Designed miniproteins, single chains, continued (3). Designs and how they scored, part 62

Each design is a single chain, and the fold is of that chain. pLDDT is the mean over its residues in the fold that is shown.

## One batch from the design tools (miniprotein)

Design m10279
Fold by ESMFold2-Fast:
Structure m10279 (fold): chain A 87 residues (1-87)
Amino acid sequence: MEEAERYVEKAKELVDQGIDLNTAKEYLKKAAEILGDEKLLSFIENTEPTVLNLYRAIADIYYRLGKFEEADEWSRKAHELERERAA
């Protein structure tokens, strides 16, 4: 679990800066692999590495880690960005 959290933290830094989104996606895939969640791993693998999609992936991994406050935070960031895209 601690190793999965480390990969999420690395991904967060890249996504917050808007750089190396492909590397951020790879870190999130590693976190999903560690959690043994094949559905989450498949979702991330088939996801275009955009800030919006990576926010959603971060939220899903935190939810699986039982970190519901962090999961809610990143889910809300994803919804906010999606609303901005729709404008």
Scores: mean pLDDT 81

Design m10280
Fold by ESMFold2-Fast:
Structure m10280 (fold): chain A 76 residues (1-76)
Amino acid sequence: EGEKAKQLLLESAEQAKKQGNDLAASVLRSIARGLGDDATIAQAVEALRRAADSLEAQGDDETAETLRETARQLES
């Protein structure tokens, strides 16, 4: 459910911030804010993977990996 996906995204954002990755935290919060309450976990995962691909293309492999880990957690 979208509410559970949003909650996990916000929790992942707090963890990323604690690890010093403010960019990952910002991206995760932006995705959470963009999701509707009826959004699927698959839609959240797709948004995370698209953001990760974009960051990797820009050379930010660390932030991309953080987003991919969050996508894996949503699929579990």
Scores: mean pLDDT 81

Design m10281
Fold by ESMFold2-Fast:
Structure m10281 (fold): chain A 82 residues (1-82)
Amino acid sequence: SARLKALEEEAARLRAEAAAARARADALRAGTDALAEAQREDGPVHQAALDAARALYDATRAEYEALERRAAELEREAERLR
């Protein structure tokens, strides 16, 4: 049905967006680890950058978790229509 196809396409789109956000979160985590290492070597000169990077990581993780939950809801609705 057209509705089933629309739900499957929307779920796939949200899964792709979640995967992109996960990749961004992984890159941000690597960046925060590098900044934390630099701060151990150089002292607290990186603290503001580290705090900002941690906040962005937390926000990006919340973003992909929300997208994954919404995709799972649409996937369950699509399964009920089969």
Scores: mean pLDDT 85

Design m10282
Fold by ESMFold2-Fast:
Structure m10282 (fold): chain A 66 residues (1-66)
Amino acid sequence: SKEEAREKIIAILLEHGFSRRQAEEAARVLVEEPDSARGKVVEAELRRAVGEEVTAEILAIAREAQ
């Protein structure tokens, strides 16, 4: 479900030093607005902050929820 995907993404981002607020907003955008300009900005920010491998894992979780 989208709710489960958001929770998993939030957990990963919290482990990587994101605040709860930042993690919740990133998870919302990636799950609810994946093809938006905002989604692309979030993806770029994640690659910079947590690296390519962790970003790919997060994006896979978001895609599986569609």
Scores: mean pLDDT 86

Design m10283
Fold by ESMFold2-Fast:
Structure m10283 (fold): chain A 73 residues (1-73)
Amino acid sequence: SREELRRLLEEILRAEGVPAEEARELAERATEELVELLRRATPEQVERLVEALEEAGEPRLAELVRRIAEEIA
């Protein structure tokens, strides 16, 4: 669900040091923007992005990308 994607992004932002109120507002807006961005990506581009995020040590961002891709497939 969108709420689960928003919460995951909020958790990532808070882990990176964004204050709680700002993280919540940014997560709501950025989740929708990220969904629209991924709608324009090919399945192969999404797969490569997930792998790159895992390798970069960002497993929560990789999980978010995977969940969005599953919802829009």
Scores: mean pLDDT 78

Design m10284
Fold by ESMFold2-Fast:
Structure m10284 (fold): chain A 56 residues (1-56)
Amino acid sequence: SLLEEGIRLFKEGRGAEAAALFKRSGASDEEILQALKEAGVSEEEARGLVEGARVL
């Protein structure tokens, strides 16, 4: 899924591309945040990325 691919890109340091995929996935902010936290991303980083995806 786009959400899973976005998480992989974020872990590879490709945060802007990850944010674009999260936007394309149509997932809610809470779904993206939860998936990032389950993948081991810190809450601060996850929230920043979710805000970025919402603005993009």
Scores: mean pLDDT 75

Design m10285
Fold by ESMFold2-Fast:
Structure m10285 (fold): chain A 61 residues (1-61)
Amino acid sequence: VDSVIQIATSYGDEKTKKAVLEAKKQGKSTEEVYEKGIEASTNPGMVAAIKTLLKLEKERS
C-alpha cells in the first residue's frame, strides 16, 4: 500500500493517491486497495506500476 502512495506522489496523481487512501481508510484488503488505484489512475505508467505491485502481492499469498 505504501509503495502505491509513493509512486502516486512521484507521478503527481492525486486521484490515485486519494482513491488508495480512502480504500485503506475503509479497511479494504491490499489487493482491493491496488485495484482502486488502477481504477482511479489515468496515467499508463502508474497503472502499469500498480498492476506489477498487485501481481507481486498475489504471488506472496
Scores: mean pLDDT 75

Design m10286
Fold by ESMFold2-Fast:
Structure m10286 (fold): chain A 59 residues (1-59)
Amino acid sequence: MAVSPEEAAKLAEEKKKEGIEKLVASGMSREVAEQLAEHEAEEAVRLAEQGKATKEDVE
């Protein structure tokens, strides 16, 4: 999706929280779930900022 870095960061944060709760409910340790979700969220935001933001720059 072509989303702004700001929106990507917000979506990643919300998805991270939701993913953590789902993983914990499935029996995963909260610490492990948090680390996995955090890493994925960070990577998604970085991709949006480094690729999409530079190209579009929302003008």
Scores: mean pLDDT 67

Design m10287
Fold by ESMFold2-Fast:
Structure m10287 (fold): chain A 60 residues (1-60)
Amino acid sequence: MDREAVNRAVIEAAKRFLDGAPAEEVNRWLNERLERESGATATVEYDAETGDITVTIEPK
């Protein structure tokens, strides 16, 4: 259970979104990665107006 590993996955997801991937694809990718590596789940929400990326992480 590593907060650093979760943080790195989130940063990678944000990078993919900024690189042009749709938010829904990024959210799916992040959830798959965290579930496989740490057993946690994450929801990524993007607000197009503010450019804000909100990530909610829940341990299982």
Scores: mean pLDDT 69

Design m10288
Fold by ESMFold2-Fast:
Structure m10288 (fold): chain A 88 residues (1-88)
Amino acid sequence: SMEELLEKAKEAIKKGDYKAAAESYYKLGELYEKQKNYEKAAFYYRMAAKYYEKIKDYEKAAEYYLKAGEMYEKLGDEVGAQLDYEKA
């Protein structure tokens, strides 16, 4: 469930397990995208990207910044999309 993923991310952050946090946020992004809640999908994809940056997984960070940009594009938020594409 979304609640379980959010709790898992929170506990992972407390333990310094930023990879597990990123994975939980990525899964939240996917779930909101499937629901066509593009605002929340973008938010959680950006959270995943930030935690992949913390562990220096720049390839995955770029991938999830790109996904966040795609979500803002679906919302018609060209400025938000451009900023996330620039990070990718």
Scores: mean pLDDT 85

Design m10289
Fold by ESMFold2-Fast:
Structure m10289 (fold): chain A 67 residues (1-67)
Amino acid sequence: SAIDAYRAAILADPNDAVAWNALGALLEQQGRYDEAALAYRQALALEPNNAHARDGLARALAAAAQS
């Protein structure tokens, strides 16, 4: 799956902020909001000024608050 591919990419290079952000987006698309938030946080830890990861984290956290 695309998620497995990005997880493999991150295992090979855990400092790939693009891969972390892409993983977050795919997890968000699948409704896996807690996991998406963790992936976006990793992207932001690597690139604090990454607007896509920042906005993605905000969306994922808001969605995770729903039941």
Scores: mean pLDDT 85

Design m10290
Fold by ESMFold2-Fast:
Structure m10290 (fold): chain A 65 residues (1-65)
Amino acid sequence: SIEEIEAQIAKLEAEIAALEAQLAQTTDDAERAALQAQIDAIQAEIKKLQTERIKLLLEERKKKV
């Protein structure tokens, strides 16, 4: 459902905030790169969920017309 997608996005946004806080405290280049890769992967997941949310909204509109 749309509500489940929104809840998953909120959870992923909280994970990004935690990783960004770790990145701010990290000076090791390899660890910084690993944290950034994790942030980028989660951002990609959020974008996919946003696209799915839009598809569900459009599908419901199409069924009503």
Scores: mean pLDDT 83

Design m10291
Fold by ESMFold2-Fast:
Structure m10291 (fold): chain A 64 residues (1-64)
Amino acid sequence: MTVTVVLRDANGAVLAEVTTPVADLGAAIARLLAAAQAAGISGTLVVRDEAGAVLEETAVEPAA
């Protein structure tokens, strides 16, 4: 199964979109979160399945 991971900023703009096998989902999430935190980006990370259904959604905050 393939999933799409979307990183959005606080205004809802898409900053990154990655399509990956479900086996690589954890690594893709970790990489996007690390990149967002390093760049000081606040927003949301959304995981969608092949049908576009939301499987997971999490808030992203920059490191203090």
Scores: mean pLDDT 78

Design m10292
Fold by ESMFold2-Fast:
Structure m10292 (fold): chain A 82 residues (1-82)
Amino acid sequence: GKYEEALASYQKALEIYRSLGDKRGEANSLNGIGLVLESLGRYEEALKSYQQALEIYRSLGDKNGESRSQLGIWRVQSALAK
C-alpha cells in the first residue's frame, strides 16, 4: 500500500544520506520512517526510529527537528501504554 511504498522510499533515502555523511538527511529520513511506522501501528519500531532522529537533531542543534521527533515519541509512548 501507500505507506509501505513510503517506508521503502525513506529507507532508501536513509541509506543514501548515511553513505554521504549527511546527518540532516539521515535524521529527516528516520523521522519519516517513524511517521510511516506509526501510521502502520508498528509503534515499537516507530519509537526507535524517532529516538534515532531526535539524537541526530540534538547533535545538530536543530530545534524544529527535535520538536517533531519528540512529538512522535510522545504519541507512540501514549499508544504503547494502552
Scores: mean pLDDT 90

Design m10293
Fold by ESMFold2-Fast:
Structure m10293 (fold): chain A 66 residues (1-66)
Amino acid sequence: MIDDLVDDAADRLSAAPDGDTAMAILNDAAKQYKKLLESQGIKVSYKDALDKTAQAIGDRLNARAP
């Protein structure tokens, strides 16, 4: 589920020791998000998937520490 994917990515991102690791986590999550949407018949570009994933992770982290 997309929500579970975003929550897992947010947990990993909050524990990332450096920016390179954080970027790797974000890119991995974006690839999984794109595949998940495509499996549901929703066509998205990698850029759109990356933007949506970054926004969702940001929203999740803000919800944890508003």
Scores: mean pLDDT 78

Design m10294
Fold by ESMFold2-Fast:
Structure m10294 (fold): chain A 63 residues (1-63)
Amino acid sequence: IELTEEQIEELAEKYGVSKSEVRGAATLLSEGFSDEVVIQYLVKNGGLSEEKARKLVEELKKL
């Protein structure tokens, strides 16, 4: 499922990351990478805590 620009903007603002980090995380999930790999990506590139990265991944998986 393709994310809308509005969904990407809302998630970026909610979690304090760039839109490119949200798109990157969604792409990794669509490519079949594990939740832990996507969490690590968000922590290293988005500057998120592991807790917030996990919540963002869960929201992406609900879309």
Scores: mean pLDDT 81

Design m10295
Fold by ESMFold2-Fast:
Structure m10295 (fold): chain A 95 residues (1-95)
Amino acid sequence: SVLDLLDELLREVERAREAIEAGDYEGARRTLDRIQGLLAEIAARAPEELRPLVAEAMLTAGEARAALEARDYEAARRHLERLRELVEELRERAR
């Protein structure tokens, strides 16, 4: 279900944040790959009314990846925090 995917996505976002805090930037990158895969699956299954919010989450995940690649870890953490907020909003609207 979309809710199960959102719950998994939320866990992966927290894993990415923890990886950055631990200095495990390669682990954070691998977790972002999983986050982007989950978002693509959510986008394929989400009802039309949620699609703009899913698109914003996908853009935010891309911004977190770009920040990691630029070694801007502060920006990566801010984008992951924004992504967490968007995922929580998606969970509330999908219930």
Scores: mean pLDDT 90

Design m10296
Fold by ESMFold2-Fast:
Structure m10296 (fold): chain A 70 residues (1-70)
Amino acid sequence: MKELRDQVDKLTVEFFRKWRAGTLSAQEAEELRNELEKLQKQAEALGDTELARHARNGVALLQGAVERLS
């Protein structure tokens, strides 16, 4: 459970760091989105609704980034 939260936080921090630096590629955004989507499903399976919501928000932001970078 803590490991799942740490993974969501790590991916979110990596996304914002690269987004702010202007170094995020469409491919990297898709890869991060896919990983967060997997973590969202795991959080939902564990009943961690707050973590699932955070991961889902990250997926939505990354989907927007993919669309802008494509």
Scores: mean pLDDT 80

Design m10297
Fold by ESMFold2-Fast:
Structure m10297 (fold): chain A 60 residues (1-60)
Amino acid sequence: SPVEEAVVERLVREYGVSRELAEEAVRAAVGFLEGLGFPRDSPLLLPWAELFLEEELRVK
C-alpha cells in the first residue's frame, strides 16, 4: 500500500531505524487496526506504528 510504504519511509527517516524494523512496526499496526475494523490506509496507521516501534526500542 502507498500509505504503508510512506509510513515505513517516515519511520526510517525520523527514528534512524532499519527498514526491516520499520516494516515490522507497520505490520503490527496494520494487524492491530484491521482487528479493530479500521482500513489499512487509516490515518491512525502512523501513530500506532510509532507506538509499536517505540515499544520494540524499549526492549534492550
Scores: mean pLDDT 80

Design m10298
Fold by ESMFold2-Fast:
Structure m10298 (fold): chain A 79 residues (1-79)
Amino acid sequence: SLEEKAVEAINEVNKKFGLSVNPLSTSRSPEEREPKKILALIMHEKYGMSNREIAEVMKISEATASRWIKEAREKGYDE
């Protein structure tokens, strides 16, 4: 399910980066925002989630989801 994929992606990011990602945080700080971009990328690339599904899970726009995925790729977080 979408919720199962979201939980698995959150666990993946938390394990890889030693973080506790809150996908619903509205903080604009780099410390909160960068983990959310990594989460969006993992959801898209590893779990096959669409920009719309990521937007619904993270409470952001589809445009923001697309932008965050691009930014995370540019920083090499896809491995």
Scores: mean pLDDT 76

Design m10299
Fold by ESMFold2-Fast:
Order: C-alpha cells, then structure tokens, then sequence
Structure m10299 (fold): chain A 71 residues (1-71)
C-alpha cells in the first residue's frame, strides 16, 4: 500500500540516522494506531539525533503517513 511505502521510507531514514530499531518500531506503530501524543513525544526525542535535512524529511514522511492513515 502507499502507507507501507511511506513507512518503509521513514524506517530507512531513521535507520540511517542511527535511531534504535525499538524506537523506529514504536514510531511506526504510533502512526498506524493513530497514537499521535506518543508519536509527538517519540518524534521530539528522535529529532535530537537527526540533521536539519533529515528532520525536514522526517516531518514530511510523518505528515504523508498521517494523511494516508486518516483516509
């Protein structure tokens, strides 16, 4: 699905940034389950590990995933 493609791109971005797999799995689960409060907390923590370019791409991928999940 389009959602799965976006989430796979998100996973690869976070893996390249050195984010732990457990944290990546929690972020993906929070998006799939629409747990946006948890997603916000995890995203804030993860942002500290990202470059400015990675943060911008992370934000765009999260926005796309939420849009797809809300449809």
Amino acid sequence: SELDKVLEELRKLLEEAGVPQETIDRIIKAIREKKYDELDRLGARVALSLTPEQREKFGELVKKAIELVEK
Scores: mean pLDDT 87

Design m10300
Fold by ESMFold2-Fast:
Structure m10300 (fold): chain A 70 residues (1-70)
Amino acid sequence: SEKIGKEIGKKADELLKKGASIDSVLAKVGSEAQKYQDKGYDMSEILKAASDSVKDKKLSARLRSWSESL
């Protein structure tokens, strides 16, 4: 789960740099995390690792809150 979350977080940072909104990035992160949850991975751990990996403080905080709500 941790490696998956880190890769998702890295892609999230790249989308944000390309001018994507935080809301659109969150939707894409959720979609990718859900695909791994369907394969038996822990979505909370994925979102936590993504939160820890992203450089944008606002995106990181929203991913952390999402992880903690699960």
Scores: mean pLDDT 83

Design m10301
Fold by ESMFold2-Fast:
Structure m10301 (fold): chain A 63 residues (1-63)
Amino acid sequence: MEDIRLVAEQLEKVAEEAKARGDEEFASYLRNFAKTLREAADQGDWEAADRAIAELAEYVASH
């Protein structure tokens, strides 16, 4: 699940950018999502990770 950890790292960077532009709500959402992905990776729960990534993609596309 190294790929999932890399996705979490990218989300943390996007969260920093969102915070820099004053979007604290979006930054907080991304940080919480990165935590969820890291937890899924630690548990080996690929299905939960895949579902979470799909939900994040929809959220980003709509915001």
Scores: mean pLDDT 76

Design m10302
Fold by ESMFold2-Fast:
Structure m10302 (fold): chain A 76 residues (1-76)
Amino acid sequence: MKLSEEELKKKAEEIVRLSAEGKFEEARKLVEELREKGVPRSELIKYIEEVAKKLGNEEALSRALLIVNEVYGGEK
């Protein structure tokens, strides 16, 4: 099931904030839920980048992207 754009943006904001706080397990759970709901990796990355740019937190962006890549298994 696909989430609305508005829900995706809210989840991206939550992932970025959790990553900024070092709550990587909680951030990972959200990414896993979005993957299970059929959200493509590219769509999630797009919203995470938009949110991180608005928040001005490049460290949180880097951490969130690492979690997304781990959950989606993008290295193979």
Scores: mean pLDDT 78

Design m10303
Fold by ESMFold2-Fast:
Structure m10303 (fold): chain A 58 residues (1-58)
Amino acid sequence: NELLEKAKELVKKAVEAAKKGDLDKAQELALKAIDLMSKLSEEEKKEINEYGTELWEK
């Protein structure tokens, strides 16, 4: 699913930007990911949220 992969990529980039202190870029990427997630199933949203949590906990 292209939308799921794109949302995961945006979440990854948002987390990376936030860890680097680029909060403006992190917010922009996170908002884009949220917009894509609004078009996904509940199961797909859960997968993306778990992926983002894993990246933050590293």
Scores: mean pLDDT 81

Design m10304
Fold by ESMFold2-Fast:
Structure m10304 (fold): chain A 57 residues (1-57)
Amino acid sequence: SMIKLEILLGFYQISRDTLLFLAERAREKGKEELAEKLEKDAEHTEKVIEELKKKIE
């Protein structure tokens, strides 16, 4: 249903923003490898968001 796709989109958007926030915190603490991993995970999440937006049309 449309509602399920909208809820899923919301979860992925929150996940992306959380990953980016955690990556920034990791960089501030000198955890560069962790920051890079989190940024890559956020990039993957953004691609899923784009696909979901097309389905919600």
Scores: mean pLDDT 85

Design m10305
Fold by ESMFold2-Fast:
Parts: C-alpha cells; sequence; structure tokens
Structure m10305 (fold): chain A 62 residues (1-62)
C-alpha cells in the first residue's frame, strides 16, 4: 500500500496528519491503517523540519 502525493518527499510520520474528505483524521501511517482507507483522498499536513512551517498536500491512498 502507498500514498500518492503531489510532492517527492514523504514527511516524517511523527508530525504528519492525514485528513480525509469525510472529516476523519489519521496520525498513524502504518500500512495496516492505510489499507482501511485504500482509494480514499484527502489533505496531508506536516511540519517541515528545516523551516518549522506547516505544509499541506493532496493525497490518495493506493
Amino acid sequence: ISIELELEEIPDSSTTTLTFENGETLTSLTSEDLEKYKGKTGTVTWTDPKTGKTLEAKFKVK
């Protein structure tokens, strides 16, 4: 299982939150948890360790 992101780097899971279109959030990015959301889309947010900024991107669970 994988996440398709609009960015080349996968962020550190410790600062990453997935927010699905139905309003559910997921902070654990294990393959087992992601399988439950296969085919779902949403917005991923994380903190850039170099700048301290909160970044966001769209994602789809494959």
Scores: mean pLDDT 67

Design m10306
Fold by ESMFold2-Fast:
Structure m10306 (fold): chain A 80 residues (1-80)
Amino acid sequence: METEEEKKLIEEMAEKLLAEELAVLDTLPEEEKVAAYEEVARAARELAERYRELGKEAVAEQLEKIAEVFEARAEELRAR
C-alpha cells in the first residue's frame, strides 16, 4: 500500500504536471487545443485505471482529477 510519503510526492508531482501541461496546451491554436485536452484526458483516465489495478489508489485518484480538469476545459472551448 502507498505510504503517506508516497501520497504526498504523488500529489505534489500531479499538481506540478497539471500546471505545466495546462500552460503548454494553452499556447496551442483554439481548434487544436480542444483535441489536445480531450487526448490528455483520455490518456489520464486509461492510466488511472491501470494504476488502480496495481493497487496504486492515490496515483489513480490524481490522474482522474487531471482528466476531469482537461475534460471541463475541452467542453468550455467546444461550446463556442
Scores: mean pLDDT 77

Design m10307
Fold by ESMFold2-Fast:
Structure m10307 (fold): chain A 64 residues (1-64)
Amino acid sequence: FEALKNEALALLHQALAAGDEATAALLSRSIKEAVRLEEQGDVEKAKEILERAIAEARRRMAAA
């Protein structure tokens, strides 16, 4: 979980630096939701949300 969270945070910083507000918003929302689920004990769902957000962010940033 922590490794995925750190990867999502790194991509969030990259999106903000690039001025990609839509991707930054996606990553910010997904990180908050994943942390909430992890605190509730749903680590698998938390990981799934981060993996989806990371994949989508990479897809968007590769296209930009």
Scores: mean pLDDT 80

Design m10308
Fold by ESMFold2-Fast:
Structure m10308 (fold): chain A 85 residues (1-85)
Amino acid sequence: SKLEEALKILEEVAKKDERLKPMVELAKELKEALENGDIDKALQLLVRLRDWFLRNISKLDPELGKKVQEALRLLEDTVIEEVDK
């Protein structure tokens, strides 16, 4: 699933840069919200993930930043698919 792919990417990049650990924790909370059908919480967590990324992207290695952006798109797609049900 897109959600599992996004989590795998974030966990792999967090091993290389520990500053990304907050993104991993937010993504895990997003997974739990989606599994519980809490769409409102999932949307709020997605906003927090996007805001964290925008505040920190300039501090990250460009290669890691691109992988984080890909993971964010996978998470956004997952939430949109759940809202459209």
Scores: mean pLDDT 84

Design m10309
Fold by ESMFold2-Fast:
Structure m10309 (fold): chain A 56 residues (1-56)
Amino acid sequence: EEAEKRAELAAQVARDTHGYSDEEAERIKKAALEAIENSRAGDLSGPGGVLRPAEP
């Protein structure tokens, strides 16, 4: 999925640019994934503002 690829690229760029450790790079990847998901949720812009429902 595109979100995962974007997060991986961000982690690689951070590592190459500043030379972050593997742990730091993984943290950046997780943060990027969350940012992408939040952006996607914002696209919905629905009323309520509740957590995502568990739909089986």
Scores: mean pLDDT 65

Design m10310
Fold by ESMFold2-Fast:
Structure m10310 (fold): chain A 61 residues (1-61)
Amino acid sequence: SELEEVKERLENLVLPEDASREEITKYIAAKLLVIGAELNIEFGLDPSGDIEAAKELLDEL
């Protein structure tokens, strides 16, 4: 699933030890969007918006 792909990208993503505050913020935001997508699925809501937003943030990292 697209959610599993995004979760795997987050687990495999290695930020440098001197990563900028902006890069760290994007990483945290992507993780929060994944949590939002999982909650949407659990409550029978559409997770697509959260998944797409997380993908866009990861593509910038």
Scores: mean pLDDT 85

Design m10311
Fold by ESMFold2-Fast:
Structure m10311 (fold): chain A 73 residues (1-73)
Amino acid sequence: VDPQELAEKIRELGEKIAEELEKKGQKKLAELVKKIAEIIAEGAAEGVPFEEIKKRAEPLALEAEKLLEEAEA
């Protein structure tokens, strides 16, 4: 798969997930999902190793986990 095509598919998936979260009123989580998808898409387009992409996304993934815990309370 072309890196650009992979990046576009990742962005599409991220937007779809974020849209569903926004419909449920989880706007902050939706915004984090979009940012995580963008980091992954950019890394894929640049040909960056997956381990490096994971490191770039990790801080936002941890932030999303905390928001999920708060939303369940």
Scores: mean pLDDT 78

Design m10312
Fold by ESMFold2-Fast:
Structure m10312 (fold): chain A 68 residues (1-68)
Amino acid sequence: SHEAATKSAQAGVDAAKAGDVAAARAGGYETHLVAENEEAKEYGLKAALSRTAEEAAKYLQLAKDAAE
């Protein structure tokens, strides 16, 4: 659902801001699984594959925006 995708992406953004790359990547992967539109799924997957908190946060924000 769009709500589930938005919530998982926001949780990932919050984790990235805290410096928790693993939790941010998990948020990206969850967003990829639950998002309804292809753009949000793609950005969620890019966040899940990110190596830094900054990169993950960027893609998680794009996924959240696309899920809305």
Scores: mean pLDDT 84

Design m10313
Fold by ESMFold2-Fast:
Structure m10313 (fold): chain A 90 residues (1-90)
Amino acid sequence: MELKEIGQEAIKIANELKEIARKYGLDGFVRGAERAIELIQAAIEKNDKRGLLFALDALISVAEGLYKATGDPRVKELIEKLKELKEKVS
């Protein structure tokens, strides 16, 4: 799987996390997901494998924090998908 395809899938997951965070009124996690999207976009534009791994770790941390705050099982499913994407980069 190309880095661009992995990055684009991660951006879709980040947007879903943003929607969940917005519904809970958790603006900090919305901003965290937006920052992760910017890092992912920069990494795929530069074909930067290390940058993409860093961005995925940042997004996983945002998602784990959101899951701790909400207990929402949708967030847990998105965390597992992000971890699978990270393994594909490695």
Scores: mean pLDDT 89

Design m10314
Fold by ESMFold2-Fast:
Structure m10314 (fold): chain A 77 residues (1-77)
Amino acid sequence: SLLDEAEKALEAGDLETAKRLLVEALERLVGDNGAARAWILSEAGLRLRPGESLAETLADADREQLERLLAVLRRRL
């Protein structure tokens, strides 16, 4: 699954691959629903700014934030 591949990327220290996979997983869950995207990201301690893409929002995310997002998505998928 996308979440299992994202977990492997995080364990390998490949944050760029993890970010890409987590963006894809979030898009599968909520599509282009900005409110749902913002709410899920906020549970991981991330903020979606108006007009930003998911890739832009995750660009500066650290490993801990990406691990929290993975955990949030696992509860919903």
Scores: mean pLDDT 82

Design m10315
Fold by ESMFold2-Fast:
Structure m10315 (fold): chain A 58 residues (1-58)
Amino acid sequence: MEEIINSLTGRAKEYALKLKEALEAGDAEAADKYGVALSIFDPEAAKKLEPYIREKLK
C-alpha cells in the first residue's frame, strides 16, 4: 500500500494518504469518499488500492 502511495504526486497522493488514514481508523464513509476522489485524479492508483480497501472494510 505505502509503495503505491509513495509513487503518486499532487492531489492523487493527498487523497491516497487520506484514504490510508481512513482505512486505519475503520472509517468506511471517509475511505469511500477519498477513494472516489483518488479515482478522479488517478484511476490506476485507485484500482491498485482496491484490494486493500476490501481487506480493511470487509
Scores: mean pLDDT 78

Design m10316
Fold by ESMFold2-Fast:
Structure m10316 (fold): chain A 55 residues (1-55)
Amino acid sequence: MKEELEKAIETIKKNKDLPTEELKKIVEKEAKKAVEAGLTPEQADELAVELVKNS
C-alpha cells in the first residue's frame, strides 16, 4: 500500500511538466491503481488532489 502510493507520487512528479491533458491521464491511471490496490475511491481522489497540488 504505502510503497504503491510512493511510486505513484514519484511517477507523477517525473511527469508533472507534461501538458495538462497528459498529466490528467497519468493521475487517473495512478488513482485507478490505488483503488485496485485497496484504497477507497475517496482516498484515491485525495491522492490525485495531492499529486496535482505538488505539480
Scores: mean pLDDT 69

Design m10317
Fold by ESMFold2-Fast:
Structure m10317 (fold): chain A 63 residues (1-63)
Amino acid sequence: MKGDIAVAKEDVTAVGSSVTVLPKGTEVEILKEYSDGNVLARSLETGFVGLVGKDKLEVISSE
């Protein structure tokens, strides 16, 4: 859900990119969910904001 905190389950590349933007174990805030199964997420460690597959994230909902 939007505003939830999640953790990357594996190294994640940005959607449509070859660049690893969320190493496994990185905590992110979910800013927006899209109907295609992607989310706009903000890394709490690096400040990166980008689209990632929701299935690559495990929601922990604590912030």
Scores: mean pLDDT 73

